# Designs tried in a protein design run: designed miniproteins, single chains, continued (2). Part 9

Each design is a single chain, and the fold is of that chain. pLDDT is the mean over its residues in the fold that is shown.

## One batch from the design tools (miniprotein)

Design m4296
Fold by ESMFold2-Fast:
Structure m4296 (fold): chain A 59 residues (1-59)
Amino acid sequence: DRVERLSRLGGEAGRENGRRDAEKKGLSKEEIEKMAEEYEKKGRLVGEHGARVVEEHRA
C-alpha cells in the first residue's frame, strides 16, 4: 500500500523533473518525452525502495 503510493509519487516527481531538465536543455518534444520516461522509471524505483527502508526501520 505505502510502497505502491510512494512508487507512484516518485514516478510522477521523476517525470516532472525529466521534462524540466530536458526543456532547460532545449531538447525536442520527442527527447523531452524520452527523458521524462527515464526519470519516471527511476523515480518509481527510488520511491519503492524508500518505502521499504522506512518499514524496515520501524520494525
Scores: mean pLDDT 73

Design m4297
Fold by ESMFold2-Fast:
Formats: sequence, structure tokens, C-alpha cells
Structure m4297 (fold): chain A 61 residues (1-61)
Amino acid sequence: PAKEAFEKGKKAFEEGNYKEAVKYYDKAVDLDPSYREAAIHATSAAILAIGDEIDEELKKR
């Protein structure tokens, strides 16, 4: 069920694993496109994942 994928995404998000969180939130939205909560969380996690990746790259440059 979509809720199970959402819960896994939530756990990954709480652990700071934003890329993993995005994957599960996207899966929840794919299973239930009306799951607005999952879509909102996916967007938040994606923004944080991009920020983390940019910080890692800037650290090298």
C-alpha cells in the first residue's frame, strides 16, 4: 500500500537520508496519486537531497 512506502520514506527522511526518502515518497505517490501528503514530503526531501549534493560538490571545489 502507498502508506507503507510513505512510512519508509518518513523513516529515511528522519535519518537524514533524503535521497532514499525521495524514492519511497515517489513510490507512495505512484501507488496513490491522490496522496497529497506524500507528494509534499517528496518535494521537501528532494530539495534537501539536492542541497546535500551541492554541498558535497562545493566541498571538493
Scores: mean pLDDT 75

Design m4298
Fold by ESMFold2-Fast:
Structure m4298 (fold): chain A 100 residues (1-100)
Amino acid sequence: MSEEEARERLAEAERALALNPNSYGALLERGEALYELGKYEEAVEYLEKAIELAEPISKSAAARALVKLAEALKALGKEEEAEEALKRAEELSKKAVERA
């Protein structure tokens, strides 16, 4: 994945958030793009916001954001926080399947 693609995704996500600041999809895309650009602390901030908004609406979207959050936390050396994020992702994935 290229830095050009990550910058384009970041710009698109920022435009979407300007129109709807509560779009968990746009917050997730922004977090993922920031992770790809190596901006791990910023990625964590936007992924946490995406999880908070997505969790009551879409367990699968929240689980996806939690997996990326865990990757960003590992990149920052926060192994224990990353493990907690992965546990939350597994629990949400299990609940999504249970309701299907």
Scores: mean pLDDT 81

Design m4299
Fold by ESMFold2-Fast:
Structure m4299 (fold): chain A 59 residues (1-59)
Amino acid sequence: SKEENRKLAEKALEVARKNLETDPAAALTAAHEAIKLAEQAGDKELVEEARKLIEEARK
């Protein structure tokens, strides 16, 4: 469901944020997963948050 996908996207964003400084590769993987889930949930704000994390994680 959209609600389940939104919760999964939020969890993926949390994983991405946690790994941003210590493991940028893991952060990128989690942020990309968050985008897919957020898009499936129709949550534009979560998509934007995930895109910002990708930008921060890229060297």
Scores: mean pLDDT 83

Design m4300
Fold by ESMFold2-Fast:
Formats: structure tokens, sequence, C-alpha cells
Structure m4300 (fold): chain A 55 residues (1-55)
């Protein structure tokens, strides 16, 4: 069902957010502006997945 697909996409998005934040922190590159850009990119990816699930 769409609801199940949406849940999976959002869960993956959340996990990738945490993973990317950790990677940036490990590299000493974690910054609010950098994180905003990463979060935006991940949000766009999640939106694309949701679009495909709706189609």
Amino acid sequence: SMAEKEKEILEKYKEEMLKRAKELQEKGEFDEKVWEEVARELALEAHERLKEAEA
C-alpha cells in the first residue's frame, strides 16, 4: 500500500539524515550551513521516492 511505501521512504530518509550527520561530524566538517544543504538534498531525494510511490 502507499502508506507502507511512504513509511519506508520516511524511515530511510531519517536514517540517511543521521548517517550523513555522523559522517560530517567524524570528518570535522559538520556546520549548520553544510547540514542545511545536506538535509535539503536528502529531502529532495525522499520527495522523488514519494512521487514515484504515488505514481
Scores: mean pLDDT 77

Design m4301
Fold by ESMFold2-Fast:
Structure m4301 (fold): chain A 81 residues (1-81)
Amino acid sequence: VLTDPRVLTLYTDLTELDASNNKLSGPLPASIGNLTNLTKLNLSNNSITSLPASIGNLTNLTELDLSGNKLTSLPASISNL
């Protein structure tokens, strides 16, 4: 599963991640915050329900697409992006 912390840790050197139009569901794991080299993150058109506060660790991120998910709230740390 792409939201599995083990799968995400394999991508720590990644600068761009496109996981759009997958059947990702539930909360995004806190390990996403380990992808500190990400400049682009596309998670659009999934069923993600929440983001971890660690999303704010992605300080190199210039493009974030979360459209088409089931997000009920955003963490305050998203304003750091």
Scores: mean pLDDT 73

Design m4302
Fold by ESMFold2-Fast:
Structure m4302 (fold): chain A 73 residues (1-73)
Amino acid sequence: SIDELFLKITKLELEAEKASAEEREKIIEEMRKLVAEIEKLAKERGTLKDTLLLLTAKGMVTTVEIMRKRELA
């Protein structure tokens, strides 16, 4: 379900806080795969809840990408 995919992304974001730059890159890749699955389901169902979860999940990926860029700078 979308809720299960969203929880997995939330867990990955929390793991990213303690991760190295290299580990964050792998976390970003996994998060992007989960976002793609949420996006597919959101397009099929068209609910406001699904759209909000998708946007929130995309925001979480962006947060981890910013963490990685700070470490690499």
Scores: mean pLDDT 79

Design m4303
Fold by ESMFold2-Fast:
Structure m4303 (fold): chain A 84 residues (1-84)
Amino acid sequence: NIVEELKKKFPDVKIVYLPGADIDEIQKAFDEGAQIVISSHWPSGFTVYIPDENGNPVIAKTFYLPDTSFEDIKNFVEEIAKKL
């Protein structure tokens, strides 16, 4: 599971996985100190969110399986986490 691998690799970075989350749930996660949010969208979409300067969620990137891999999602989140 890429989320568990990311949390183990970056224990000091608040990475939150919210399957099927709406924007209010994502905003709440950032209000509670999340630095990166990953949300899954049925059937096969994954969006990575980061906070803007005001703490509002912005889409960093959206991935669609199988056109991308879980490894691609993990590598993208690792590049963000390394800069925090």
Scores: mean pLDDT 83

Design m4304
Fold by ESMFold2-Fast:
Structure m4304 (fold): chain A 58 residues (1-58)
Amino acid sequence: SRLAEEHREEARRVLEESDERERELLRKGDIKGAVEVGAEGGVEAMLHTSKALALESE
C-alpha cells in the first residue's frame, strides 16, 4: 500500500531527525534532553509503524 509505505518512510525520517537532535544535545552535555528526544521520536516512529502494519495486507 502506498499509505503503508508513506508511514514507514515517516517512521524512518522521525528516527533520523531524532538521532541528529540527540547527537547535538549529547555534544552539549544535555543527557536528559537527549533521552527525552529519543523517547519522543521512538513513540512517534512506533505510531507510524503501527499504522503501516495495519495497512500491510493491501
Scores: mean pLDDT 81

Design m4305
Fold by ESMFold2-Fast:
Structure m4305 (fold): chain A 58 residues (1-58)
Amino acid sequence: SAALEEAKELLRQGRFEEAVELLRKLPLSREVLEMLEAAYLNLGLAEEAERIRRLLEE
């Protein structure tokens, strides 16, 4: 999707806060959750990253 490609580009540019805002509006797929975890870790948001990790582990 165009939104997924935009989120990937934001992550490549280190624009993690903008990537999170965009990713949170997308359907929760494994790819979206993995990108959210990476963004939260880069932002130092450990609790948010841990919550996403738990969703990925099911």
Scores: mean pLDDT 86

Design m4306
Fold by ESMFold2-Fast:
Structure m4306 (fold): chain A 62 residues (1-62)
Amino acid sequence: GPEARELNERAREALRAGDGDRAARLATQSAIYALEDGDEESLAEAVELSKEAGRVDPSALG
């Protein structure tokens, strides 16, 4: 749905800024909305963004 897509866009922006922790949080929230909406495309994207966030900052702490 639109919320999941917006959160995925924000996660990509966080990745471009080098903020893996923020990207992971945004991607996780996107996945929740995508699951509620049955939005398999946005869910798949959120999963990939979460993996990329872990590569950017594997030691991210809040």
Scores: mean pLDDT 80

Design m4307
Fold by ESMFold2-Fast:
Structure m4307 (fold): chain A 60 residues (1-60)
Amino acid sequence: SANLKALEEKRKILEEQIKRLEERLKTIDPSSKEAQWLQRVIASNRELIEAIDEQIEKLS
C-alpha cells in the first residue's frame, strides 16, 4: 500500500540520519556537550523508528 511504502521510506531516512549521527559521535570528544546532544538526538530518532515499526505491523 502507499501508506506502507511511505512509512518504510521514512524509516529508511531516519536510519540513515542515525548512521550519520553515530559516525559524527565517533569523531568527537565523548565528554563534550555536542556528544551529549548527539546521544539525545539518536535516542529520539530511535523512538520514532519504534513508533513507525508499530504502525507498519498494524498495516501488515
Scores: mean pLDDT 87

Design m4308
Fold by ESMFold2-Fast:
Structure m4308 (fold): chain A 70 residues (1-70)
Amino acid sequence: ELEKQAKEAEAAMKAFVDYGKSLGPITQPAIEKGERQVKAYIEAGNVQAAFQALSDSIYEADKIVAEAQA
């Protein structure tokens, strides 16, 4: 079960990186920071914190895009 949860977090992280590529280069620093944080939590075995960091990173990336349009 723990191994399955770690795999799910890794898959979500890959989807997040691909999502970041679709948002353009302005979000790249936030995507890279988010990827590092999620990976660190997965390596520590804290899958819940990994998903929380992923959610927070998506929010920050979306905010950067919204602010760039203003």
Scores: mean pLDDT 78

Design m4309
Fold by ESMFold2-Fast:
Structure m4309 (fold): chain A 61 residues (1-61)
Amino acid sequence: SESEAARLVTAAYIAAVGLELEGKTDQAKKVRELVDEALKSTDPEEQIKKAREALDIASKA
């Protein structure tokens, strides 16, 4: 759903900011790239997929 996509993309963006504040710059860049890809898509399923990939990277950082 669009609501789920928006929530997950927002969470991924917040995670990227958190990683940058921790000095995990390389991980933050990867998360931001996936967020940017999600925002370029008009498909909520693609946005969810990219946001989940971003959050997986953040969780392992």
Scores: mean pLDDT 85

Design m4310
Fold by ESMFold2-Fast:
Structure m4310 (fold): chain A 63 residues (1-63)
Amino acid sequence: MKELATEGAKAAYTEAFKALQEDREKGLQLMRKIYASNDEELMEYGKEKQKEEEARKLEELER
């Protein structure tokens, strides 16, 4: 769980940085969310990313 918070922060910041390059409004929105939400929301974001990976694995195995 602790790693999820740090990984979530990294992923969120990377995504925000990319969004800033392509769409400044989206990037700023993401950065504000990250800054305001702190660890709790970062953990949720990390969980979402983990679920995405798990869903991918499940689809590959079940297909």
Scores: mean pLDDT 65

Design m4311
Fold by ESMFold2-Fast:
Structure m4311 (fold): chain A 94 residues (1-94)
Amino acid sequence: SEHFEKGKEALKAGDYETAVEHYEKALAEDPDNAEAQANLAAALAKLGDLEKAQEYLDKAHALLDAADLSFEEEARLSTLLLQAAVALVVAKRE
């Protein structure tokens, strides 16, 4: 997805508002994109939207638990989920 790639670029650049916009569009195209949900959670945590960040983190965890993923896919998603969880914990401490 073009929006998924643009979301990743924005997140990497620290443009969290642009990252949220692109990840929301990516999820409109593919609602079960667990990487987009995890990255959206991280961006929302950086913006201080803690409730919405937790919601997307929980959705990404549910997809990880339900999906029959390869070892590499599981490792990658688990890493993104950990990064999002850390961002949320840091944001809660302000």
Scores: mean pLDDT 85

Design m4313
Fold by ESMFold2-Fast:
Structure m4313 (fold): chain A 64 residues (1-64)
Amino acid sequence: SLEQELTKLQFRLIALETELELLERQYKKSGGDPELKAKIEELKEEIRRLKEEIEELKKKIEES
């Protein structure tokens, strides 16, 4: 169901946001490692896209 799919995406979002927090902490300790910065930016983009998918799915549920 769309509601089950929404729940899965919400759990994935929590996991990615947790990973982002850990990477940002590692980046701060590294003194500005460019490779960590690149990974953080990629993860932020993935989180942004996932949030958009969640909002789209919420709209589909409301229209059903």
Scores: mean pLDDT 86

Design m4314
Fold by ESMFold2-Fast:
Structure m4314 (fold): chain A 78 residues (1-78)
Amino acid sequence: MRPSDEEIEANAYEIKGAVAITVADRYESKGDLEKAAQAYREAAEWYRKAANVASPEDQPVFRQGAEEAEKRAEELEK
């Protein structure tokens, strides 16, 4: 089975989103809330890009990830 170009692209965006969340969590744990919020917004952007190229069955998962990251950024920015 060969992954489609869209599947490869979606997976790349998902990995970038996951890395951004890891970076955000580290900034949040250090009390650097401004950088944490920025990293969560970056994660949301990557997950939105993943959703745009993902299969219909995977789109809801990526959209949820984007919404959760965006909400967390908003909570830190108060």
Scores: mean pLDDT 82

Design m4315
Fold by ESMFold2-Fast:
Structure m4315 (fold): chain A 84 residues (1-84)
Amino acid sequence: MSKEEIENEARLGLLLMGVSVLKLAIERDPRLEPFLPRLEALEERVLALEARLKAGADLAELSKEIAALEKELKALAAEAEAVS
């Protein structure tokens, strides 16, 4: 595996970790339940990027899409914190 592949795999793993942390927060606070469908949609997009990485997709394009998902996860986490 190239260094760029390893870095993208690590970033996707961190995204899945962040999703898991937010799922735990939603389980503990019923007020956060409306965020669950958005979080599940984001998780599916992360899994799709993992599949594309494994299939040998262009690393530069994957890196851009990973950056977009990282931004969306941070925004979703901030919105969830605001209603907690």
Scores: mean pLDDT 84

Design m4316
Fold by ESMFold2-Fast:
Structure m4316 (fold): chain A 92 residues (1-92)
Amino acid sequence: DAERAAELAKRGGEAAARAGAEGNAAGAAGGAIGAMGGALGAGLAPSGGAEEARRAGEAGERAAREAGERYGAPEAGELAAEAARRAGEGAA
């Protein structure tokens, strides 16, 4: 389901920002990969497509940036946001 994939992209972005705030570089990278996977999954879902992949990427981007601001790790949030957005656009 494209909606479920978008939710995974959001969770990945938030996890990356939080791990970055804690100084956990591996966790931040893992979260970013999760956000990318969510975006791609939205595009590949039976109810998904290019538009759904792009929207999931945008949702992951927004969640990552907001979490980065909340946890005081804007660089980690920005990296995760860029990864999610590019994955969504690349799946289109």
Scores: mean pLDDT 72

Design m4317
Fold by ESMFold2-Fast:
Structure m4317 (fold): chain A 90 residues (1-90)
Amino acid sequence: TAPLSPAEQAALAEVLRSFGLTDVRVVDPTTVLGRAAAFSDEQLAALAKAAAEAVGRPIAVHRSETDDGVLVVVARASPSLNPHPDTVVA
């Protein structure tokens, strides 16, 4: 997967913040993540679409839960195929 440009990384981070995610950070040139107390499947699908629109390429999103019930939401530049069953690609 080709890396995101700095402008695309910034756009992706802004999309995550617009969905109410906190502690939003760029982890690597293909990956941005944030945290939330709750994030639904509908929000995940909407985030994938908004992220893909903002960046102009497919973005895979997934969530995982921490021990405190806080969710980590990960958005990654993706090829056209879904790499994981719990990942939404737009």
Scores: mean pLDDT 75

Design m4318
Fold by ESMFold2-Fast:
Structure m4318 (fold): chain A 103 residues (1-103)
Amino acid sequence: AAPSPEQLRALVTELAGALLTVAVEGLAASTDPAERERLLEAIRLVLEMEARAFALIDAGASAEEVLAVVEEGVEEVKRLLSPEAQARVDALLEAYRARLAAA
């Protein structure tokens, strides 16, 4: 069965929260101004991705259309993160895809 709008919002919220945790942990650990600037931009991009996904869900978009926006946003965030943080983000996106398939 297709995920409901409520299920889609919950899954996007969970993913966005986990991505924000990765970026905030990096920011708390970093003393490099350039890395801190990239991590603040990563936080902004996560919030923008969540807002775009919610706008699509509210407009009646499919789970596939929401996934496309989420995947695009996640790739933009990954480009600003360390290789270790990128691996964590990849695992979070795979968990999101698995939960969509199970819903």
Scores: mean pLDDT 90

Design m4319
Fold by ESMFold2-Fast:
Structure m4319 (fold): chain A 75 residues (1-75)
Amino acid sequence: NEEEIKELEKKIKELEEKIKEIKEKIKKLKEELAKEKDPEKKEKLEKEILELEIELGVLEIELGVLKLILEKLKK
């Protein structure tokens, strides 16, 4: 059980790091989008941002589930 907790904490940390990377990418793309004037390039940036926001949402749900499991194991 203690080994399961440690492995889960490691997975949570790795997932949190991945989430941070995606948030940084989204921020940079949004800054680029704000400065872009070409409609075609704007559409491409909007699509890339949307895809990353979907990925972020999935990872945040996964993180929430893992944290819930961790809390149940610590009870």
Scores: mean pLDDT 86

Design m4320
Fold by ESMFold2-Fast:
Parts: structure tokens; sequence; C-alpha cells
Structure m4320 (fold): chain A 90 residues (1-90)
């Protein structure tokens, strides 16, 4: 996923913009849930923890109702735990 590549490159603003486009085009899909996880991770890297938590929660809710998205749901759960710990440490 291109948004994930941008995130790995440290290009968080671009990763957020691309993830936002994917979420808008595919709101009820595995791709949409993956994009929400990428956006949550990028927002967390920018210290935007409340926005990141909302996206991770939304990714988890979406992945739980989309068949074949158990891996995305687990990733969202782990990401949510990490973001909450980062917020508590900030």
Amino acid sequence: MRAEELFEEGRYDEAIRLADEVVRKHPDSKEGALALNVRAAALAQQGRYDEAIKDAQRALELARKVPGSEDVARAAERLLELIEKLKAAA
C-alpha cells in the first residue's frame, strides 16, 4: 500500500493524505481499515494521539465486520495499545 510506504519513509503528512483518500473511496473495506491503521500510526508519530486513537478504533470496528480482515483487526488492537501508552508518556 502506497500510504504505508510513505509512512515507512517518514513522510507522515503525505501518508495521512493518501490514507484519507483510500478511506473516502473504500470506507467499508479491508483497504479502508488498512488505511485507517496507517493514518493512525502517522498521526501518532506527529503527537496527534487523540486523532490517532479515533482512527485505530475505527479501523478495529471496520476490520471486525469485514470478512478476512482478522490480521488488520489485530494490527489495530496492537496499534491502539501503543498509541495509548505513548499518550500516557507524553
Scores: mean pLDDT 85

Design m4321
Fold by ESMFold2-Fast:
Structure m4321 (fold): chain A 68 residues (1-68)
Amino acid sequence: MIEEIAEELKKLIEELKKDPSLDASQRRERIQKLFEELGKKYNKSVEEILEELRKYYPELVKEIAELL
């Protein structure tokens, strides 16, 4: 479950990195939308997902913060 979430986030991050026309606000909106979608799909709160990502994928969390 958390592995699938991490994979979808990594995919989005790569897409965001390839599109330099997006500003920080637009990147934040896309990341937020994906978190909401994943929370609904896996029946987890965004907070629960973030806690698990910080535990098991801290590098990914750091990369997300740097894109914002």
Scores: mean pLDDT 79

Design m4322
Fold by ESMFold2-Fast:
Structure m4322 (fold): chain A 81 residues (1-81)
Amino acid sequence: SSQLEELEKELAEAEKAGDKLKIAETYALLAELYIKEGKLEKAKEYLEKAVELFREVGKEEEAELVEERLGKLLEEAEKKA
């Protein structure tokens, strides 16, 4: 996906810049693309990383929203397994 490639480039640039907020936002967007592609393990990894970074930069509300998304994803995966 061209969107996936664009987000991977944005992630690499944000990582080089040390922009933790941008990294967290990009991880959350990557997770949503992986959910859409059915790559649930990758989606889980990126949501977990996004939560950690949002908390590290003091974005508690954003971290809680991503945690809710992660919890819902895990519950849906368990119900279908």
Scores: mean pLDDT 84

Design m4323
Fold by ESMFold2-Fast:
Structure m4323 (fold): chain A 107 residues (1-107)
Amino acid sequence: MEKEKKRKEAEELIKKGEEAFKAGKYDEAIKLYKEAAKLYLEVDDLEGMRKAALLAEVAEYMKAGKYEEALKLLEEAIEFYKSINDEEGVKLAEELRELVEEEKKKA
């Protein structure tokens, strides 16, 4: 029950972080993603923690206007997830890459 509550809390933090990210509120998104990563780590969900950490790092580059660095990080993440046969990780990184490319075109 405790472990399940923390995991659901982490999932809600990711969702709120995504809303903040889409709104360009990168400081808030970074904070929410880092809190989610901590909760995932507390419940030994290493996959959830890694994905939350990736989201925070992408948001940090987006805050800095470093779109090329965000894209490079996502390309490296895609290669990493492919090397360990993590299909969900590949999908997440590809979806984030498309979002970063869209924001870069608007800038």
Scores: mean pLDDT 82

Design m4324
Fold by ESMFold2-Fast:
Structure m4324 (fold): chain A 80 residues (1-80)
Amino acid sequence: LPSDEELLERLKKLAETFFKAGKPYEEIKSFIDAEIDTWLEQAIAAHPEQREEYRARGEKLREEANKLVDEIYKKYQSKK
């Protein structure tokens, strides 16, 4: 499983790539949410006794990832 930092860096690169490719904001957000959901599912499956801890981390990761997507979106809005 990737670390929180590794996952966020991967999601940041995905968002940058998708915005450069002209994908709509809503589609990019959906992809990012799906990646976090997949990570959370795998983490809980590996450590079911730590389910509550992973759910809390997943919510924090989703919040941070959404902030990153919004920052990248604003950057690309200035180039339209």
Scores: mean pLDDT 79

Design m4325
Fold by ESMFold2-Fast:
Parts: C-alpha cells; structure tokens; sequence
Structure m4325 (fold): chain A 89 residues (1-89)
C-alpha cells in the first residue's frame, strides 16, 4: 500500500544519504546520490497518491548497491528493509 511505498522511499533515501557520507569511490557516491534521489521521487509519488512501489523498489536496490560499495552495514540493513517494504507495497 501507499504507506509501505512511502516508508520504503524514506528508508532508500536514508540508505543513499549514508552511502554518500561513507563513500570512498566515485561509483559509491554516484549510486548513493541515485538511490537518495529515487527515494525522494518515491516519497513524492506516494504523497501525491500515485503508485510508488516500483520507484521505491528501484531506489532501494540502488541504495543497497551504494551501501555495499561504501561498506556501510547500517545502510545495507536500511536498504534491505526498504526492498522488502516496496515488494510488499
């Protein structure tokens, strides 16, 4: 549902932001930015009453890749939860 997609978008944004802060490579930074922006997009779509589940899932997957590249276990956990919530939405 809408609430799950909104929460998934928020968690993807947080995971992306953590990856940006911990990124030691340009690839991790770029994917962190993409995940964070995708998370914002999912939040906006959910708030506008649109189906945001696919966008939240894509953002969460990119945020997970960024967190893995940045070596951030908290970001990995947040992105994994975001993927589960987006898939359930």
Amino acid sequence: GRALALLAGLLALLAGRLAIRKATTKEALAKGIAGALGGIGAILLALLGRDASGEALAAAEVALEAAILAGDPVGVALAAVAIALAAAA
Scores: mean pLDDT 83

Design m4327
Fold by ESMFold2-Fast:
Structure m4327 (fold): chain A 53 residues (1-53)
Amino acid sequence: DEALKKAQDTYNKTKKELLSKHESGEVIPTGENIGRDEDEAKKKGEEELKKAL
């Protein structure tokens, strides 16, 4: 499950980067934007997993 671990790492890294954008004021931290960030991080993790398949 190296692929699964890589997907999780990508998810966590993407989530952290998106959170940094909210903290810098680049993106307004609304419930909708937070939901989109979560979905984007999940998609990035899923793409990494898909590449391993």
Scores: mean pLDDT 73

Design m4328
Fold by ESMFold2-Fast:
Structure m4328 (fold): chain A 67 residues (1-67)
Amino acid sequence: SMADWEEALRYFGEAVRLAREGGDVEEVRRYVEEATRHAGKVSPEAGRGARELGRRLVEETERRLAA
């Protein structure tokens, strides 16, 4: 539904913002999980894409902590 698209984008926006601000990696994971759930309700492809993007965001956040 359109509402699920809006929620997925909202949660991804929060995950990206937290990653940029040097936030807790667990907080980034939580927002990615929510975004993935909403994206999956739109289509299987959207759900898979959200999961892959989320994995990349978490990896980037972890790299920032190690630098």
Scores: mean pLDDT 81

Design m4329
Fold by ESMFold2-Fast:
Structure m4329 (fold): chain A 91 residues (1-91)
Amino acid sequence: LLEEARKLIAEGKLEEALELLDKLPEDNAEALTLKGEAYALQGKYEKAEEYYRKAAELGSAEGTAALAAVLAAQGRDEEAARYAEEALALL
């Protein structure tokens, strides 16, 4: 399921990827990170931030790093720097 969702995201089939990811439990950090990625690729940075933040709360280094990136994309550089440091600490 997660591999299929990653493939759909890579192919630009973002809505199909989100539909697939919605079948997974809400505590799956990888699925939450992929949902954030799909929303970010659609330019929906606020939704991407919500899902990346949930992944970060579950201890995901990937989700925390993605959160830093989407905050930076929004010009929120101080918050982005904090989460980038947190992601590095998780590695």
Scores: mean pLDDT 81

Design m4330
Fold by ESMFold2-Fast:
Structure m4330 (fold): chain A 98 residues (1-98)
Amino acid sequence: SMEEVIKKLEEIIELAERVTRELKRWAEENLSPRETTLLLARLLAIETDIWVALRVAETNPELALEILRATKDYLKSLNIPSLEPLIKQVEEAIKLLE
């Protein structure tokens, strides 16, 4: 149902914010300032895409599905193991919209 989709996307946003905070702390200790800035920019783009998917899910579920599929592919391309729980939740949201 659309109610389940909205709830799942809200949960994904909360998880994305948590993972971003954890990765920011890790990056500040392990990466150069340039690499940290680039990683944070990529994470912000991911959070923005999920937020846009949430906003359009009720009016244009097909567009929300396309955004989430692109977000999943992008997350996988980063090859960061701590993003795996976020990838799994995005895949679950995709299944609810299919």
Scores: mean pLDDT 88

Design m4331
Fold by ESMFold2-Fast:
Structure m4331 (fold): chain A 78 residues (1-78)
Amino acid sequence: LRVSGSLPGANPGRLADLVRETVEELGGKVLDSRPRPGSFEVVFETERDPEEILKAVTERVTKELGDLGEPKITVEEL
């Protein structure tokens, strides 16, 4: 799976770290993590539903960085 998204004004490293930590907490294996200005991409392997990952990542980012606005996050199968 690939999780990608954007939150303008967020620290790219912190955004990517929050996503990586959330995926790892759900038992996913992170293969690649790419912080970018205002965006991120994390590639990982998991046996969990993409919808479960999307919900957990969105909730974590909103809880920690919600003051910056609503994140746009997508999960896709590779």
Scores: mean pLDDT 74

Design m4332
Fold by ESMFold2-Fast:
Structure m4332 (fold): chain A 75 residues (1-75)
Amino acid sequence: SDEAFVEQLKKMLDDMLAQAEKDNSITPEQLLEAAKKYRAQLEALGAQHPAVRDELLALGEDYEKRLEELAKEKE
């Protein structure tokens, strides 16, 4: 279901963020580019899954913000 898809995507994004936090080789610039890329990907997924579009958009905004904050911490 679309709901199960959103839950799996949330877990995947949380796991990716945890990996990025541990990886000292990732630059702030790479994190900012990733933030923009994942925001755009989640907006595109929202267009494909209209029933959960608002959840996907909110997830994209949250993930972008979390990557931007991580980038600031690594500066």
Scores: mean pLDDT 83

